# Designs tried in a protein design run: designed miniproteins, single chains. Part 80

Each design is a single chain, and the fold is of that chain. pLDDT is the mean over its residues in the fold that is shown.

## One batch from the design tools (miniprotein)

Design m2789
Fold by ESMFold2-Fast:
Structure m2789 (fold): chain A 67 residues (1-67)
Amino acid sequence: SDLERIRELLRELGLPEEKIEEFARAIYEYAQEHGLSVEEVLWRLMSLAEEIRKAESGEEVIELLEK
């Protein structure tokens, strides 16, 4: 599933499991709301890997994706 692909990428980026669940849900909901493909989302997450790792909330991750 798209949600599981997002979770897997976040694990590969080194996020702790607690952050993975919150961030994956926020990212998935954002993608659905804005009609983004999972491929586009995954590419953006990889490009922002260091900033994503430093994020403290799903809201911060969404702000990174919007820029």
Scores: mean pLDDT 83

Design m2790
Fold by ESMFold2-Fast:
Structure m2790 (fold): chain A 65 residues (1-65)
Amino acid sequence: ASLEDLMDVAASFGLTQQMLQEALLAIQQARSGKNALISHYSPKLEGFVRLGLSPEERQRVTFAS
């Protein structure tokens, strides 16, 4: 899915604007073959990130403790 498609479904995940922006940045970085860090964890945020990434790209995203 494109980033625009992901933004269209973001509301269904109940993400704050800050969480959405961080997730979209992490998705862009992972799709570019770079490691990405998300500063906080939630199951909804993880689910949203998974929609934007292949299984291989998901391994590039780390959630902070």
Scores: mean pLDDT 77

Design m2791
Fold by ESMFold2-Fast:
Structure m2791 (fold): chain A 101 residues (1-101)
Amino acid sequence: MSDIERIEELVSTLSPEERKKIFEVIKHRALNPDSPDPYVLSPELAEKLRDILILLGEAVRKHPDDEEFVRRLAELFGISEEEARELVDAILAGLEAARNA
């Protein structure tokens, strides 16, 4: 199973409202790392977010230029491919910054 398939499977366990909250937190952390999270998550939702973030980090690290990954991520969260690319690029930049710290 590919990393994106594992992400899709995990996200499929979420309600539409939970998917929206998780996506907003991921986007906020990637684009505004110095700001507090926009939502206070339940412990259960926070654990799912952690698992999704681990899988996203691994997928982006292994396949940063994977256009299929970007397209499927856009479909999964109901966003544009441009917004999905910006998110992937922000995650990759964050991972590279962490390696150099």
Scores: mean pLDDT 74

Design m2792
Fold by ESMFold2-Fast:
Structure m2792 (fold): chain A 64 residues (1-64)
Amino acid sequence: LLEEVRRALKEIQDLAAAGMSPEEVDAAIREAERRLGLRFYRDPEDPTRVIVDGDELAAALAAA
């Protein structure tokens, strides 16, 4: 799970850095959320930065 989360975050950040549209980046975020069962948030100060809720991640790791 943790490695999958890291890979998903990197893929989303790479798409944003490559100049993909906000809609395409949002679609990638939603796909990762659906696949991993976790919520991802955009940093309001830096929309190219994506973070995962630490409490949700900790709960998912404990359940695995």
Scores: mean pLDDT 71

Design m2793
Fold by ESMFold2-Fast:
Structure m2793 (fold): chain A 94 residues (1-94)
Amino acid sequence: MLRLQPGKIDEVIKELEEILKKDPDNVEARLALVSAYMFKGKIDEALKLIEELAKKYPDSKTVRVDLLSIARFFGAFLPDFEKKAKEILDKYFK
């Protein structure tokens, strides 16, 4: 699943929000939601979710690596996003 059509992003976001309502600790769903927000251009919502994940799981190397991967992927197109995401990660994974 390498590409998403415009309408499918909204459907994916809704499905992920429903998963998180029943299981708010579902890290995989939260990580997928960060990417979905970025594809929709909801940069502020994506950054807020990154901060919540970093704050909640500061000892998780897996979460840190996954968030860094997202930051770098979207940072190729939005360097300001990568800078802000890295500042959040540096604050909570110290």
Scores: mean pLDDT 79

Design m2794
Fold by ESMFold2-Fast:
Structure m2794 (fold): chain A 67 residues (1-67)
Amino acid sequence: MAASRDEAGALATRVAKIAQEIIDLGGDEKKAQELIDKAVAAAGRRDREELEKVLKEAEKELEKIKS
């Protein structure tokens, strides 16, 4: 249980870092905030599947800005 909670928190933190990088690169702040909100909500539910989905979505948005 504790390890699973810690992993959910780590995944949410990773999404938040990617979202902050999106903002720092001049990307869409509203979209970045939506990604953070989704990750926080999923972490609160300990929904690993949703956290992994949100992380992948965040990475795709960052890649669009870097391209």
Scores: mean pLDDT 79

Design m2795
Fold by ESMFold2-Fast:
Parts: C-alpha cells; sequence; structure tokens
Structure m2795 (fold): chain A 65 residues (1-65)
C-alpha cells in the first residue's frame, strides 16, 4: 500500500487513530476520512496533503476490516 514504506509520524498516527476510532464506532468510510483529515490538519499537515493521506488511511483501514 502507499502507506507501507512510510515511517509513522505523530501527525500520521493521529490521523490513523481518528479513522480507526470512527470505523470502530460503526461510522462510514467517508466519516472516517473526515475524522482523519481533521486530525491531520490539527497536527499541522497542509490541507491538500491531509486530504490525500486521509483518503489513503480511511480506505486502507476499511479494506483491512
Amino acid sequence: SMLQNRPMTPGLRAGVDAAEKALDDGKSVDEAKKAAYDALVKSGMPPKTAKFYATQIAQGLYDSM
């Protein structure tokens, strides 16, 4: 996956944690994507970059469930 070879930064970890929590709470992939995006932006990631990673995180976690 696109995330496979990237070290886990604090910002990426926050995004992953937010998406996992949303999916564990029974929310949709789109809600998980929004949760990841909000966490990534809050961590200081640029919005355009955060949107890309939020999509990859939410979809990757969903496909692994």
Scores: mean pLDDT 77

Design m2796
Fold by ESMFold2-Fast:
Structure m2796 (fold): chain A 57 residues (1-57)
Amino acid sequence: MRRVFRVRVWVKDADGNWVETEERLAETPEEVAAFIRDAIAKSPYPVRVEVREELLP
């Protein structure tokens, strides 16, 4: 089994609802950090990010 990071991104839309826009698997903390930075930088609306560590077979 290998350890990965599941990164999910939600953006608050114009109607005030949280909408999931992206989901990725990252293999390193550096990839997680880069993805979060990109998600925040490109969104003019509030962003929520969840990072979950998972084991894959």
Scores: mean pLDDT 82

Design m2797
Fold by ESMFold2-Fast:
Structure m2797 (fold): chain A 94 residues (1-94)
Amino acid sequence: EIAKPSVDDATLKEKAEKLVAEFEKKGMPKKAEVVKQLLEFYLNLEKDPAKALESLAKAAEILGMEELAEKLREYAKSGDISKLEEIAEEIEKK
């Protein structure tokens, strides 16, 4: 199950910075901000799951998914990552 190559943080950051620059050049500042928040999510996923969830919530808020953003912030504040599967199931039903 761990047969997939890991991407190092430096490579992930470089790819995200290129996407941010492209979206800013195209006049899509909201998409650029979403990319920044997704980068923070991936960088913090194993170090600080609560902080990762907060970044994901900010991305959802920028995309207009306010209900999802509020739920993700609640889980980030509680530190309870076990409820992520429950949130995923609720999203799939919508």
Scores: mean pLDDT 68

Design m2798
Fold by ESMFold2-Fast:
Structure m2798 (fold): chain A 61 residues (1-61)
Amino acid sequence: MSEIQQLIQREMDLGAQATAYATKRVSAQREGKDTSELQAQLDRLQAETLKLHAEIQKKLA
């Protein structure tokens, strides 16, 4: 129970970070700047989110 709650909180935190980086990427793209680093950060956040989803699913099974 407590562990699942912590994983959910972590997922919410990752979502907030992804939104911030997505916003920066859109702004950089509009300015014609390189978005490779911002995309790399988004890819890392996605990977962490997938790991958390798998962990939650495993705990619920």
Scores: mean pLDDT 80

Design m2799
Fold by ESMFold2-Fast:
Order: structure tokens, then C-alpha cells, then sequence
Structure m2799 (fold): chain A 62 residues (1-62)
């Protein structure tokens, strides 16, 4: 639940497309106490539903 929320927030911020926003998204996800594995899974699922988030999350998660 918490990890899914963190992954969603990270993907949402990352979708803004600037490297600074991506870094900020990752930091916020970590602050929320998201397990890296669960955050990656949530990001992958979010990317599948939202193409804007799939590029970085999918490639980095592999």
C-alpha cells in the first residue's frame, strides 16, 4: 500500500520530464518509506497504464 503510493508519486513527478523532477520524485518515494522493489513494481504497473511513466521506470527496473 505505502510502496504503491510512493511508486505512484515518483512516476507522477518523473513524468514531468526534467532530470531534476525525476530526482525529486525518487527522493519523495524514498522518504515515504517505499521498499525499492515494491516501488519498482508499482512504477512498472503505473507505466503500463500511463505511457508517460513507462520509459524510465521500465528500463531502469529491468
Amino acid sequence: KVAEEAGRKGAELGSKGTPEDIQKGADEAYKLGGDPLEVARAGHRFGKDNPYGSGAAGAGGG
Scores: mean pLDDT 57

Design m2800
Fold by ESMFold2-Fast:
Formats: sequence, structure tokens, C-alpha cells
Structure m2800 (fold): chain A 80 residues (1-80)
Amino acid sequence: ATPSLEEVIARVRELIEQIRAETDPSRRAALIREALGIIEDFMRQAYSQGPEALQAAVRALEPLVRELDALAREVQAELA
């Protein structure tokens, strides 16, 4: 079954908390990739459902994408 927008938001938020608790930069990078993959998969589904579904998904997921981007920059600095 395809996850709902609410389920995707909950799962991504759970992953963000796991990323914040993780001390290994490589494991944090893997969790960030997992969270972004979940968002990407849902965005592909929303696109197939039409413009209204896509717009709702973008609005809801944009703050989470920004938070994941910030976390990715922190991990890149730690791995450099």
C-alpha cells in the first residue's frame, strides 16, 4: 500500500530525530538518504495523482526537505 502524506511526514520526522541522535557521520548520511528517498518516492506518487496532490505534497514536505538539507551540510562538514 502507498503511504499517506501524514504517514510520510511522521516517518521523515522520526528519521530526523534518529539523525539528530546519531553520532556516526556515515550513519547520519545514510539516514538522510533514506529520508530523502521516502520524500522522492512520495513526490513521484503525488505527481501521478495530479497537480492538486503534487502542490499539497510540496507545501507539506518543503520544511522537512530544508531541515534535511541543513543536516546534510553538517554531515558533509564532519566527513571533510
Scores: mean pLDDT 86

Design m2801
Fold by ESMFold2-Fast:
Structure m2801 (fold): chain A 69 residues (1-69)
Amino acid sequence: SLVDELMRELGLSREQAEYLLRATGYDPELIRTAKEYIRKLTEALDIPVTRGVVERAVEEALGKARDPS
Protein backbone atom coordinates (compact mmCIF):
# COMPACT_ATOMS: atom_id res chain seq x y z
CA SER A 1 0.00 0.00 0.00
CA LEU A 2 1.02 3.65 -0.29
CA VAL A 3 1.11 3.86 3.51
CA ASP A 4 3.51 0.90 3.74
CA GLU A 5 5.67 2.40 0.95
CA LEU A 6 6.01 5.75 2.76
CA MET A 7 6.81 4.00 6.06
CA ARG A 8 9.57 1.90 4.42
CA GLU A 9 10.97 4.64 2.16
CA LEU A 10 10.98 7.62 4.55
CA GLY A 11 10.88 6.00 8.01
CA LEU A 12 7.45 7.48 8.73
CA SER A 13 5.09 6.10 11.36
CA ARG A 14 1.76 4.76 10.13
CA GLU A 15 0.01 7.89 11.47
CA GLN A 16 2.50 10.19 9.68
CA ALA A 17 2.13 8.30 6.38
CA GLU A 18 -1.68 8.38 6.61
CA TYR A 19 -1.61 12.11 7.42
CA LEU A 20 0.60 12.84 4.39
CA LEU A 21 -1.66 10.91 2.00
CA ARG A 22 -4.85 12.48 3.40
CA ALA A 23 -3.44 16.03 3.43
CA THR A 24 -2.20 15.70 -0.19
CA GLY A 25 -5.50 14.12 -1.30
CA TYR A 26 -3.50 11.22 -2.75
CA ASP A 27 -2.19 13.51 -5.53
CA PRO A 28 1.00 11.91 -6.96
CA GLU A 29 2.72 15.27 -7.62
CA LEU A 30 1.99 16.61 -4.12
CA ILE A 31 3.14 13.30 -2.58
CA ARG A 32 6.37 13.48 -4.62
CA THR A 33 7.08 17.08 -3.52
CA ALA A 34 6.35 16.29 0.14
CA LYS A 35 8.65 13.21 -0.04
CA GLU A 36 11.47 15.35 -1.49
CA TYR A 37 11.09 17.89 1.32
CA ILE A 38 11.11 15.16 4.01
CA ARG A 39 14.27 13.66 2.46
CA LYS A 40 15.90 17.11 2.39
CA LEU A 41 15.21 17.64 6.10
CA THR A 42 15.95 14.12 7.37
CA GLU A 43 18.80 12.96 5.11
CA ALA A 44 20.59 16.20 4.12
CA LEU A 45 20.11 18.14 7.37
CA ASP A 46 20.00 15.19 9.83
CA ILE A 47 16.66 16.30 11.25
CA PRO A 48 14.63 13.39 12.75
CA VAL A 49 11.23 12.58 11.27
CA THR A 50 8.60 14.17 13.52
CA ARG A 51 4.95 15.15 13.05
CA GLY A 52 6.15 18.74 12.53
CA VAL A 53 8.51 17.71 9.72
CA VAL A 54 5.66 15.92 7.90
CA GLU A 55 3.32 18.89 8.40
CA ARG A 56 5.95 21.32 7.02
CA ALA A 57 6.58 19.05 4.02
CA VAL A 58 2.85 19.00 3.19
CA GLU A 59 2.62 22.80 3.55
CA GLU A 60 5.59 23.23 1.17
CA ALA A 61 4.03 20.87 -1.39
CA LEU A 62 0.68 22.67 -1.25
CA GLY A 63 2.37 26.09 -1.48
CA LYS A 64 4.44 25.03 -4.49
CA ALA A 65 1.29 23.70 -6.21
CA ARG A 66 -0.31 27.16 -5.88
CA ASP A 67 2.69 28.73 -7.69
CA PRO A 68 2.88 26.99 -11.11
CA SER A 69 6.45 27.95 -11.94
Scores: mean pLDDT 77

Design m2802
Fold by ESMFold2-Fast:
Structure m2802 (fold): chain A 76 residues (1-76)
Amino acid sequence: EEEEKKKKEIEELVKELEEHALELVEEAAEKVKQGFTLKPSRNQELVDLILNEDWESIKKMIEEFGKKLKEELLKK
């Protein structure tokens, strides 16, 4: 709240984590398309987005995760 620099550092960190998560999802998508074995229940939403090539929804999920992470980090 009081330190703008801290807020900016957290925003930059979250952005880097979002970009890295997107790269990992892209790598996972290639493996899923090649027949990688997936358990059908716990990550069904993400798996469905990967199989449907719904890149925009995948980005929104990562952004929402980043928003929650930023909120938790700013509370400390």
Scores: mean pLDDT 69

Design m2803
Fold by ESMFold2-Fast:
Structure m2803 (fold): chain A 80 residues (1-80)
Amino acid sequence: SMLLALFRVLALSSEVYVSARIVRRSTDPAQVAAAREEMHRALEELKELAEKYPDNKLIQKELKRVEELVRETEREVPPL
């Protein structure tokens, strides 16, 4: 349902925000690597979910915010 999809979008967005924060702030390379993998996994799941609801403005707006956060995080802390 659309309501369950919206809750899933918010959960995935939260996972990306937490993972991005770890990538930016952790001094542990292993933690950064693990958080980077989770960040990209959650983003890909969010993209797939957003494709199922192209007319939902809330879902599309969250996808854009999360994509911008991931892009900025990767720019500031490039993958090793």
Scores: mean pLDDT 86

Design m2804
Fold by ESMFold2-Fast:
Structure m2804 (fold): chain A 65 residues (1-65)
Amino acid sequence: MEKKIEELIKRAREIVESIEDEEEKEHALELLDIYEEKLKKIKDLKERLEKAEGFVKRLEKYKKE
C-alpha cells in the first residue's frame, strides 16, 4: 500500500516536471508539496491511496498534448 502511494507521488512529480509553463509548474509543485504533507498526516491507508490517485488526476490537467 505505502509503495503504491510512493509510486503515485513519483508519477505526479514526473508530470509536474513535464509542465512547460514556469508559473503552472511552480503552482503544481506547491500543490504536490501540500498533498505530500497531507498524505503523511492521514493514518487510513485507503484514504491516503484515494487522495494520491485524485491528486495525480488533477496534475494530468496541466499536461498539454
Scores: mean pLDDT 71

Design m2805
Fold by ESMFold2-Fast:
Structure m2805 (fold): chain A 98 residues (1-98)
Amino acid sequence: SAAEADVAEARANFEEALAALRALYDTALADPSPVNQAFLASLREGVDAREFTARLIAAALASPGEKPSEEAIEAVRASTAAAEEVLTELFRAVAAEV
């Protein structure tokens, strides 16, 4: 019962994160910016999360106009880390059930 509840919660969190990632993907296809181009390129290349985050930060810093705030850079890092944590928690919950 407890393991089933943990798996259900982890799955819900994963599905929410996946939906957010899909929304970012759809936005990137509709409105190509340097950040969105780096995001799409990283997905196509299958780079790891650390490399993915580094590329997004580099693209944001290279964008014309005002320099991205530290808060914006941290938000990108947090989103990438949160997706990894949700996946890790889901796999741990599933492993505990079997």
Scores: mean pLDDT 55

Design m2806
Fold by ESMFold2-Fast:
Order: sequence, then C-alpha cells, then structure tokens
Structure m2806 (fold): chain A 76 residues (1-76)
Amino acid sequence: SKEAEQQLIQTYGDARRRVEAAARAGDLERAEQTIRDATKRIYELALKAGFSEEVAQRLADLLGRSLRAAGERALA
C-alpha cells in the first residue's frame, strides 16, 4: 500500500538520523541496535506494501548497509 511505502521511507529517514547521532556520540551499541531494529521494520513494511519476501529481504539488506555507511561517514 502507499501508506506502507510512506512509512518505509519515514522509517529509513528516522533511523538514518538516529544512527548518525549515535555514531557522533560514540555510542556504537545504540547505532548497531538502531540498524537492526530499522532493518526488521523495513522488511515488515515492504511485505505490507506488497513486495515479495525476496524483494523485501534485498531492500532491508540494502538499506541496512546504507544506514551503516551513514554512521561511518558521521564518524569521519
């Protein structure tokens, strides 16, 4: 659904900001937990939006790696 797609975009944006903030604070445990929670929620929202399990998993993996990279860039 369009609503689930909007929630997915918002979930990624919120998680990215939280990961960057945690990384800047030196809280790597919080950054990792935020990535795990966001990845799980992105997968659930992708399924709710009508994506297949395979596509939902690939999307969650891609966005999870993007969140990790954002945290690393915030530390540099």
Scores: mean pLDDT 87

Design m2807
Fold by ESMFold2-Fast:
Structure m2807 (fold): chain A 63 residues (1-63)
Amino acid sequence: LEEVKKELEELQKKVQELNDQILAASSLPDAAARRAQLEALVPQAQETIEKLEALKEKLKELE
């Protein structure tokens, strides 16, 4: 339970960080840099979704 709680907290921080990075990237004046930054964030978003699915499975295991 402690491990799951820690993983959830880390994921929540990562989601907020991704949101902030997306907003910052969208505000970049250089179009090429903006697109490169946004493109780099896509795999991180995918990874976060996968970790959320894994945590959902762990939560079901605890019930």
Scores: mean pLDDT 76

Design m2808
Fold by ESMFold2-Fast:
Structure m2808 (fold): chain A 93 residues (1-93)
Amino acid sequence: IETLKEAGNEAFRAGDYSAAISDYDTAILAAAVKEELSDDLLATLYYNRGRAYQALGLYDEAVADYREALRLLPANHPDRAKTESDLAAALES
């Protein structure tokens, strides 16, 4: 799962957003099957996939992923503000 997240992150940095989405999707699916990920790591995967969707102009998918990330993050989590900001940007698009 961590390896798939890193593969997705590398694809995202290379500008290959479709490959990033595929890698993040596989990591999320593996997490759901094995229940091995913390809510924090799962929220990170949803957030990163949302960013990749947004980069491709797939704003509805980005919004759905940002909302799922926010559902998994506690109210006082430091990543909550950045996720809310990116959600707002996707909604304005």
Scores: mean pLDDT 77

Design m2809
Fold by ESMFold2-Fast:
Structure m2809 (fold): chain A 59 residues (1-59)
Amino acid sequence: GAEKQQLALQLLQEHADFVLAQDPSAEVKIEQVSETVFRLTITRDGETTELVLDVSLLP
C-alpha cells in the first residue's frame, strides 16, 4: 500500500536532511521512478550521487 511509499520518502528525506546539514550548498532531489522505486539525487561540488530505494526491498 501507500505506507511503504511514504516510509521510503521519509527515509530519503532524512538522508537528504543529513546531507544538507553537512553541506548546505548541496542540491537534493527526490523522484519517484516507478510504483516501487524512488531516487534521491545529491549534487555537491559538481559531483552527482544517486541513491535508489525499492520499497519492495524494505524490511
Scores: mean pLDDT 79

Design m2810
Fold by ESMFold2-Fast:
Structure m2810 (fold): chain A 83 residues (1-83)
Amino acid sequence: SSMKEKIKELAEEAIELGLNSRSQQELLKNANKLMEKSKDLPLDVQHLLVSILGLSYAYANTPDPERRREYERQIERLKKVLE
């Protein structure tokens, strides 16, 4: 597949891993997994993928609807930057 398709797949995986991480320890393990899968991509892309992972975790663990909306907007903005 193309580099763009791989980046899109990794961004979706970052969201899923973030949403499904139950603790900071699981988040770190999933961040390391994501970095290993993205090691051959440009450093700025790797940074954006890890940011999407972290924001998705914050989204899933925030009880405030306004803060969840803010994280959702940030995730969508970073996804757009990767395209």
Scores: mean pLDDT 88

Design m2811
Fold by ESMFold2-Fast:
Structure m2811 (fold): chain A 67 residues (1-67)
Amino acid sequence: MNQEQKDALKARVDATLANALAAGLISEAEAEALRKEAHAAIDQGDVAKVEALMEALQRRGVRRLVA
């Protein structure tokens, strides 16, 4: 994965975490922990871990909209 792809993925992670925090789905502490974990995974090229973290956040949003 090149630097451009890493930067784009980090921006997407940051935007998703900011939206989840604004929606009350996660705390500020959780957002910071997830951001650090996702950025470390991106720097290591662990795309599968990043995708899993993003899907988990999306599932939290969907779950709260169904009730």
Scores: mean pLDDT 76

Design m2812
Fold by ESMFold2-Fast:
Structure m2812 (fold): chain A 82 residues (1-82)
Amino acid sequence: SLSKEKREELQKLRELDAELKDEFATLLRKVAEKTLNEAERERLRELLSTVFKLNDAEIEKVLSDPDAQIELVERYIELKYK
């Protein structure tokens, strides 16, 4: 089961328009593959700050934890495909 915080985060992802959903999914995939470049990392930080309203410390925690990054990608894909 997903925690309340993770359910809220995934609900916000579902409410994004199609272009933002595709952009976010692409960035998360690159994070999981360890192919994220500096410009893409800055864009992901912008989305985490603007859409999810995370502060700098929360963003750094998400970006620095590979296991959390993989889990986020997996759960996003699972919800997308149902």
Scores: mean pLDDT 67

Design m2813
Fold by ESMFold2-Fast:
Structure m2813 (fold): chain A 119 residues (1-119)
Amino acid sequence: SRAEEVRADLEELYELLRRLQEALRAGDWERAVELAREMAARVEALVRRHDFPEAVAAALRAQMDVVLTVTEHALADPAADPDALVATVLSQFAAILRLVERHTGVPVDYSRLGLYNPV
């Protein structure tokens, strides 16, 4: 079903987010960029598979562009703060999950981000 496909896509994104957080905390910026690019590809696949309206698709791409930009910038920034980068990534990912839940009606598990369910 569509709900099962959305849950499968979300589980892949949760696993990539877990790996991205590990790479960021380890200061492995090259690995973090690879994982952020894989997340962007998975978000694009999710948008295409579930027929997201263009305005929602554009918002999802904008959130992912922030994640990509901050991880890529860390490669050239000797003062890159892993904790600040993790906080930025989690904030953008929470926004992505809210958009997915709003469009698909499939509940998302914000506890997977260490976040409470937003009101």
Scores: mean pLDDT 82

Design m2814
Fold by ESMFold2-Fast:
Structure m2814 (fold): chain A 68 residues (1-68)
Amino acid sequence: SIHEKAKETLELFKEGKLSKEEFAERLVELVREFAANPDVPASPELKELLDLYRNDPDLAALVARVAE
């Protein structure tokens, strides 16, 4: 599920097992999956991932490149 993927991504990032590029790629995938499923509410983990993205301009630039 989107929720499980968001939780796994957050845990891997907090453990330092994801690069910023890998994190950006996973975040783009999660946002696309969330947008494709409008009836699924945003999980707390997805919201935390988006907050991390908003506080890192380098990560924001990587996300923009991956989304293109």
Scores: mean pLDDT 75

Design m2815
Fold by ESMFold2-Fast:
Structure m2815 (fold): chain A 89 residues (1-89)
Amino acid sequence: SSIEELAKEIIEKIDEFKEKNPNATPEQLANAFSVILIETVLRRYPEASTDEQAALAREIADLIVEKHPEYKPYLPTVYEMVDMILSAP
């Protein structure tokens, strides 16, 4: 599915970020994950509503953590950034 392809794309970009930034802290990795995820959703679904983009971002983040449990500690930051950027009042 397209969502599985996006999850793979996002992981590949996070891996690229880690290779370019070998001294990145967990906080910097959580921020990179959040930004990559949100930018990918906005780029691939520019015509979707903000609510739909937020739901897609959360679904993709959950799928990534299911396949790569090492990213689970980053979820709180990802959800906070999704809510701040895509679910703002």
Scores: mean pLDDT 84

Design m2816
Fold by ESMFold2-Fast:
Structure m2816 (fold): chain A 87 residues (1-87)
Amino acid sequence: SHMEKEVERQKEKAIKEINELTEEALKKTKDPATQKRIKSYTEAMKKEVEREAKLAIEEKYSPEEIKRIAEAFINQARLVLEDLVAS
């Protein structure tokens, strides 16, 4: 359906942006413990994106809500990754 395609599109966009933020964060640190934390955090975040995408299809979220949720995941990932690199 059109809604399922929009969910998939926003999911792919969020995962792509999270992966790009992850690569940028990994370039900013040479500490193996911090690199492991970055990787663990982003893998957990991507699993939450997948879970929310399934809920969006099951509960028939609006396109506006789907976009808002995807943007929220990207913004959260950016803030947490910046904090992990700074600490």
Scores: mean pLDDT 88

Design m2817
Fold by ESMFold2-Fast:
Structure m2817 (fold): chain A 97 residues (1-97)
Amino acid sequence: SMEELQAEKDALIEGLREQFEKDLEYIKSKVESLNLTPEQKAEFDKLLEEAKKVMDEAIERLKQATSREEIGQILREAVRKLNEIFDKIKKIIESVK
């Protein structure tokens, strides 16, 4: 039902926001312990903003979703994009000596 779908979407959006905030805090705490160059810091900040944009766009799409199939497609696309961004962040972290 539409009521059940709305409740499912609301729960997913809440869970995604909470998990994403925790993931960002973890990544930031790891990076704060590193001596990044100004160029590495700028690239890191850019990638964090890109990750936030991906999450915001996914949440807005989830709000408009009318089926569980559409929800699944939105989540798969968001996870793929976030993984690409987090892989780039990992490479920055691994490049610091």
Scores: mean pLDDT 87

Design m2818
Fold by ESMFold2-Fast:
Structure m2818 (fold): chain A 64 residues (1-64)
Amino acid sequence: SAALADLEAFKQAILDGIDAAHAAGLSVSDLDLIRGAIMGRFSLDGSTADKRAKDILKEIHEER
């Protein structure tokens, strides 16, 4: 579905962003990077973004 394709593209963009941040020497957690990306893309509040970021990080870890 289009929604599933958009979600997979978003996950890939997050992974690319995490890799780029670490390559640039930024000492930020993967969770914080995912949380920030989710807050920006979906205009979510901090607590909702934190829960969603943890879910996405778990999914990414399980898919890799």
Scores: mean pLDDT 66

Design m2819
Fold by ESMFold2-Fast:
Structure m2819 (fold): chain A 65 residues (1-65)
Amino acid sequence: GPLTEMRITALRLALNAHGKGDVPLSTIEATARGELSQREFSELSGVPQAVISGALAAADRILAA
């Protein structure tokens, strides 16, 4: 749905900004759906958890507006 798609987009932008564009889309989607925790995604991707949390919060805020 729109929330999951926005979260995927936000996560992909954050990953690309940190040189981690090679993370599989399946892993990004699992994180966007809440099947993989923000901490686990941070550990897997090497991107700081604060960046991951910020990206997801930004996506959620856009759809709440």
Scores: mean pLDDT 84

Design m2820
Fold by ESMFold2-Fast:
Structure m2820 (fold): chain A 97 residues (1-97)
Amino acid sequence: MLRTEARLLAEEVAAITRVLMKNGYSLEEIAKAAGLSVETVKRLIDAAEKNEPLELSPEELARVRAGIDRVVEKFKDKIPEVEEIRQRTEELWARLT
């Protein structure tokens, strides 16, 4: 399937959120850790799961990227799967660029 920067970030957010929620964290808690709104996180998850077109501005891409990095840093010691998702996404990203 075709992967764009926005799509790859949306898939990463969906995967991380799924793992964290399975471990008892709320969507609100995850969004707060990321420094993103709950609405933004839901939009990214919906786009990833429904495989719908997603456009993000350069500023939105940067904010989402920073948010993912914050979430991984906060939870990696308790939930190592978040770092594994990060590394897997970086490998996919490297193949696109």
Scores: mean pLDDT 79

Design m2821
Fold by ESMFold2-Fast:
Structure m2821 (fold): chain A 82 residues (1-82)
Amino acid sequence: MEETIKNYIKELESLPVEEQLARIERGLENAERIGKEFNDLYFLEESAKIAEYALSYVTNPELKQALEELRKRLKELADKIK
């Protein structure tokens, strides 16, 4: 898990900031779909933990704000499913 998260962050840093932000937006869209259609608590909780770990590593302030919002939204969706 930790190595997977580190690889995810390295891949994000290889992309332009615009593409990094687009990936975060897609993450939120996918989380909403999973929450509504599949009620998959596991994926929502795992995604929230990935976002939380990324916040400790990422240095770009715009990306940090987007990740913090994503983490909050994922946690809210997970809480509604249980």
Scores: mean pLDDT 68

Design m2822
Fold by ESMFold2-Fast:
Structure m2822 (fold): chain A 62 residues (1-62)
Amino acid sequence: MDPGDLARAGVTVLELHGPEMAERAVRTIEAHHGPEAGEVFRRAVELRLEGRPREEIVREAR
């Protein structure tokens, strides 16, 4: 899975479904795509919670 797409998915889940669903989604990504993919997804969620812009988060994950 592309890191930019993982980061975009993380931000999208957080914005639409909130932090609890985003945390559950991290575990699902780790289980199906491995720990590196889960880390990219988690990092995107963390940066968005800190108020970083979506486009910057996706760009940095690539």
Scores: mean pLDDT 84

Design m2823
Fold by ESMFold2-Fast:
Structure m2823 (fold): chain A 115 residues (1-115)
Amino acid sequence: SMPVFVVLEELFGLERTRLLLAARDVVEGKMSVAEAAKLYGLSQSTISRTARKLESLLTPELRKLLEDENLPMEKAREKAIELGLPEEWVEEMVEAGVPSRDILWAALFYAAERQ
C-alpha cells in the first residue's frame, strides 16, 4: 500500500524497498521470480537471494500471523517489536494507517537487512 511504501522508502531507500516488496510478492506466492523481476525492474538472482533470506526468517508462528487477513494490530505490534523493529517506528506506522500485516512484513524486512 502507499503508506507502507512511504515508510519503507524512508527506512531502506527506494531501491531496497522495491527489492523487499518484490521478494515479498514471491514469498507470498503472488508472482514468480521472473514476473517480479520484470515488474520491479530487478534481476532474478537478486530477488531469489532476498526471498530466501525472508523465507529463512519465517517461523511457523510468523507464517500463520501473515496468513491472517484480520491480524490484530496488538499482535502485529508485539511481534514487530520482538523482531527488533524500533517501537517508535511501529507507532509511526500505526498512526499512518499501515495495515497490521504490512507492519509485520516491515519488521521482517528490517530483520533481513540486519543480516
Scores: mean pLDDT 84

Design m2824
Fold by ESMFold2-Fast:
Structure m2824 (fold): chain A 91 residues (1-91)
Amino acid sequence: DKALERLVDLIAEKYGLSEEEKEELLAQLREAVAADPDDATLRNGLIAAALEFYEEGIVSLREAAEIAGVSQATMSRRLAARRAARAALAA
């Protein structure tokens, strides 16, 4: 899965993961996706991680959507909701 490989590469670059840690993380994510492709909790986690990389300027919104396996429109809606929640917490 190219999207999971891309996400793991980004995490490894950001957090300085070893080759072994990177391989273990990729295997764990592949197993989780294979066990339940419709897992909303896993999907929401992937969306949140992809949005973090977008907000850090590392990926485009299109790339973030590809990583999470959702449409760019869905990612835009999730970004708007996230920004609204953050504004509420900052008040």
Scores: mean pLDDT 78

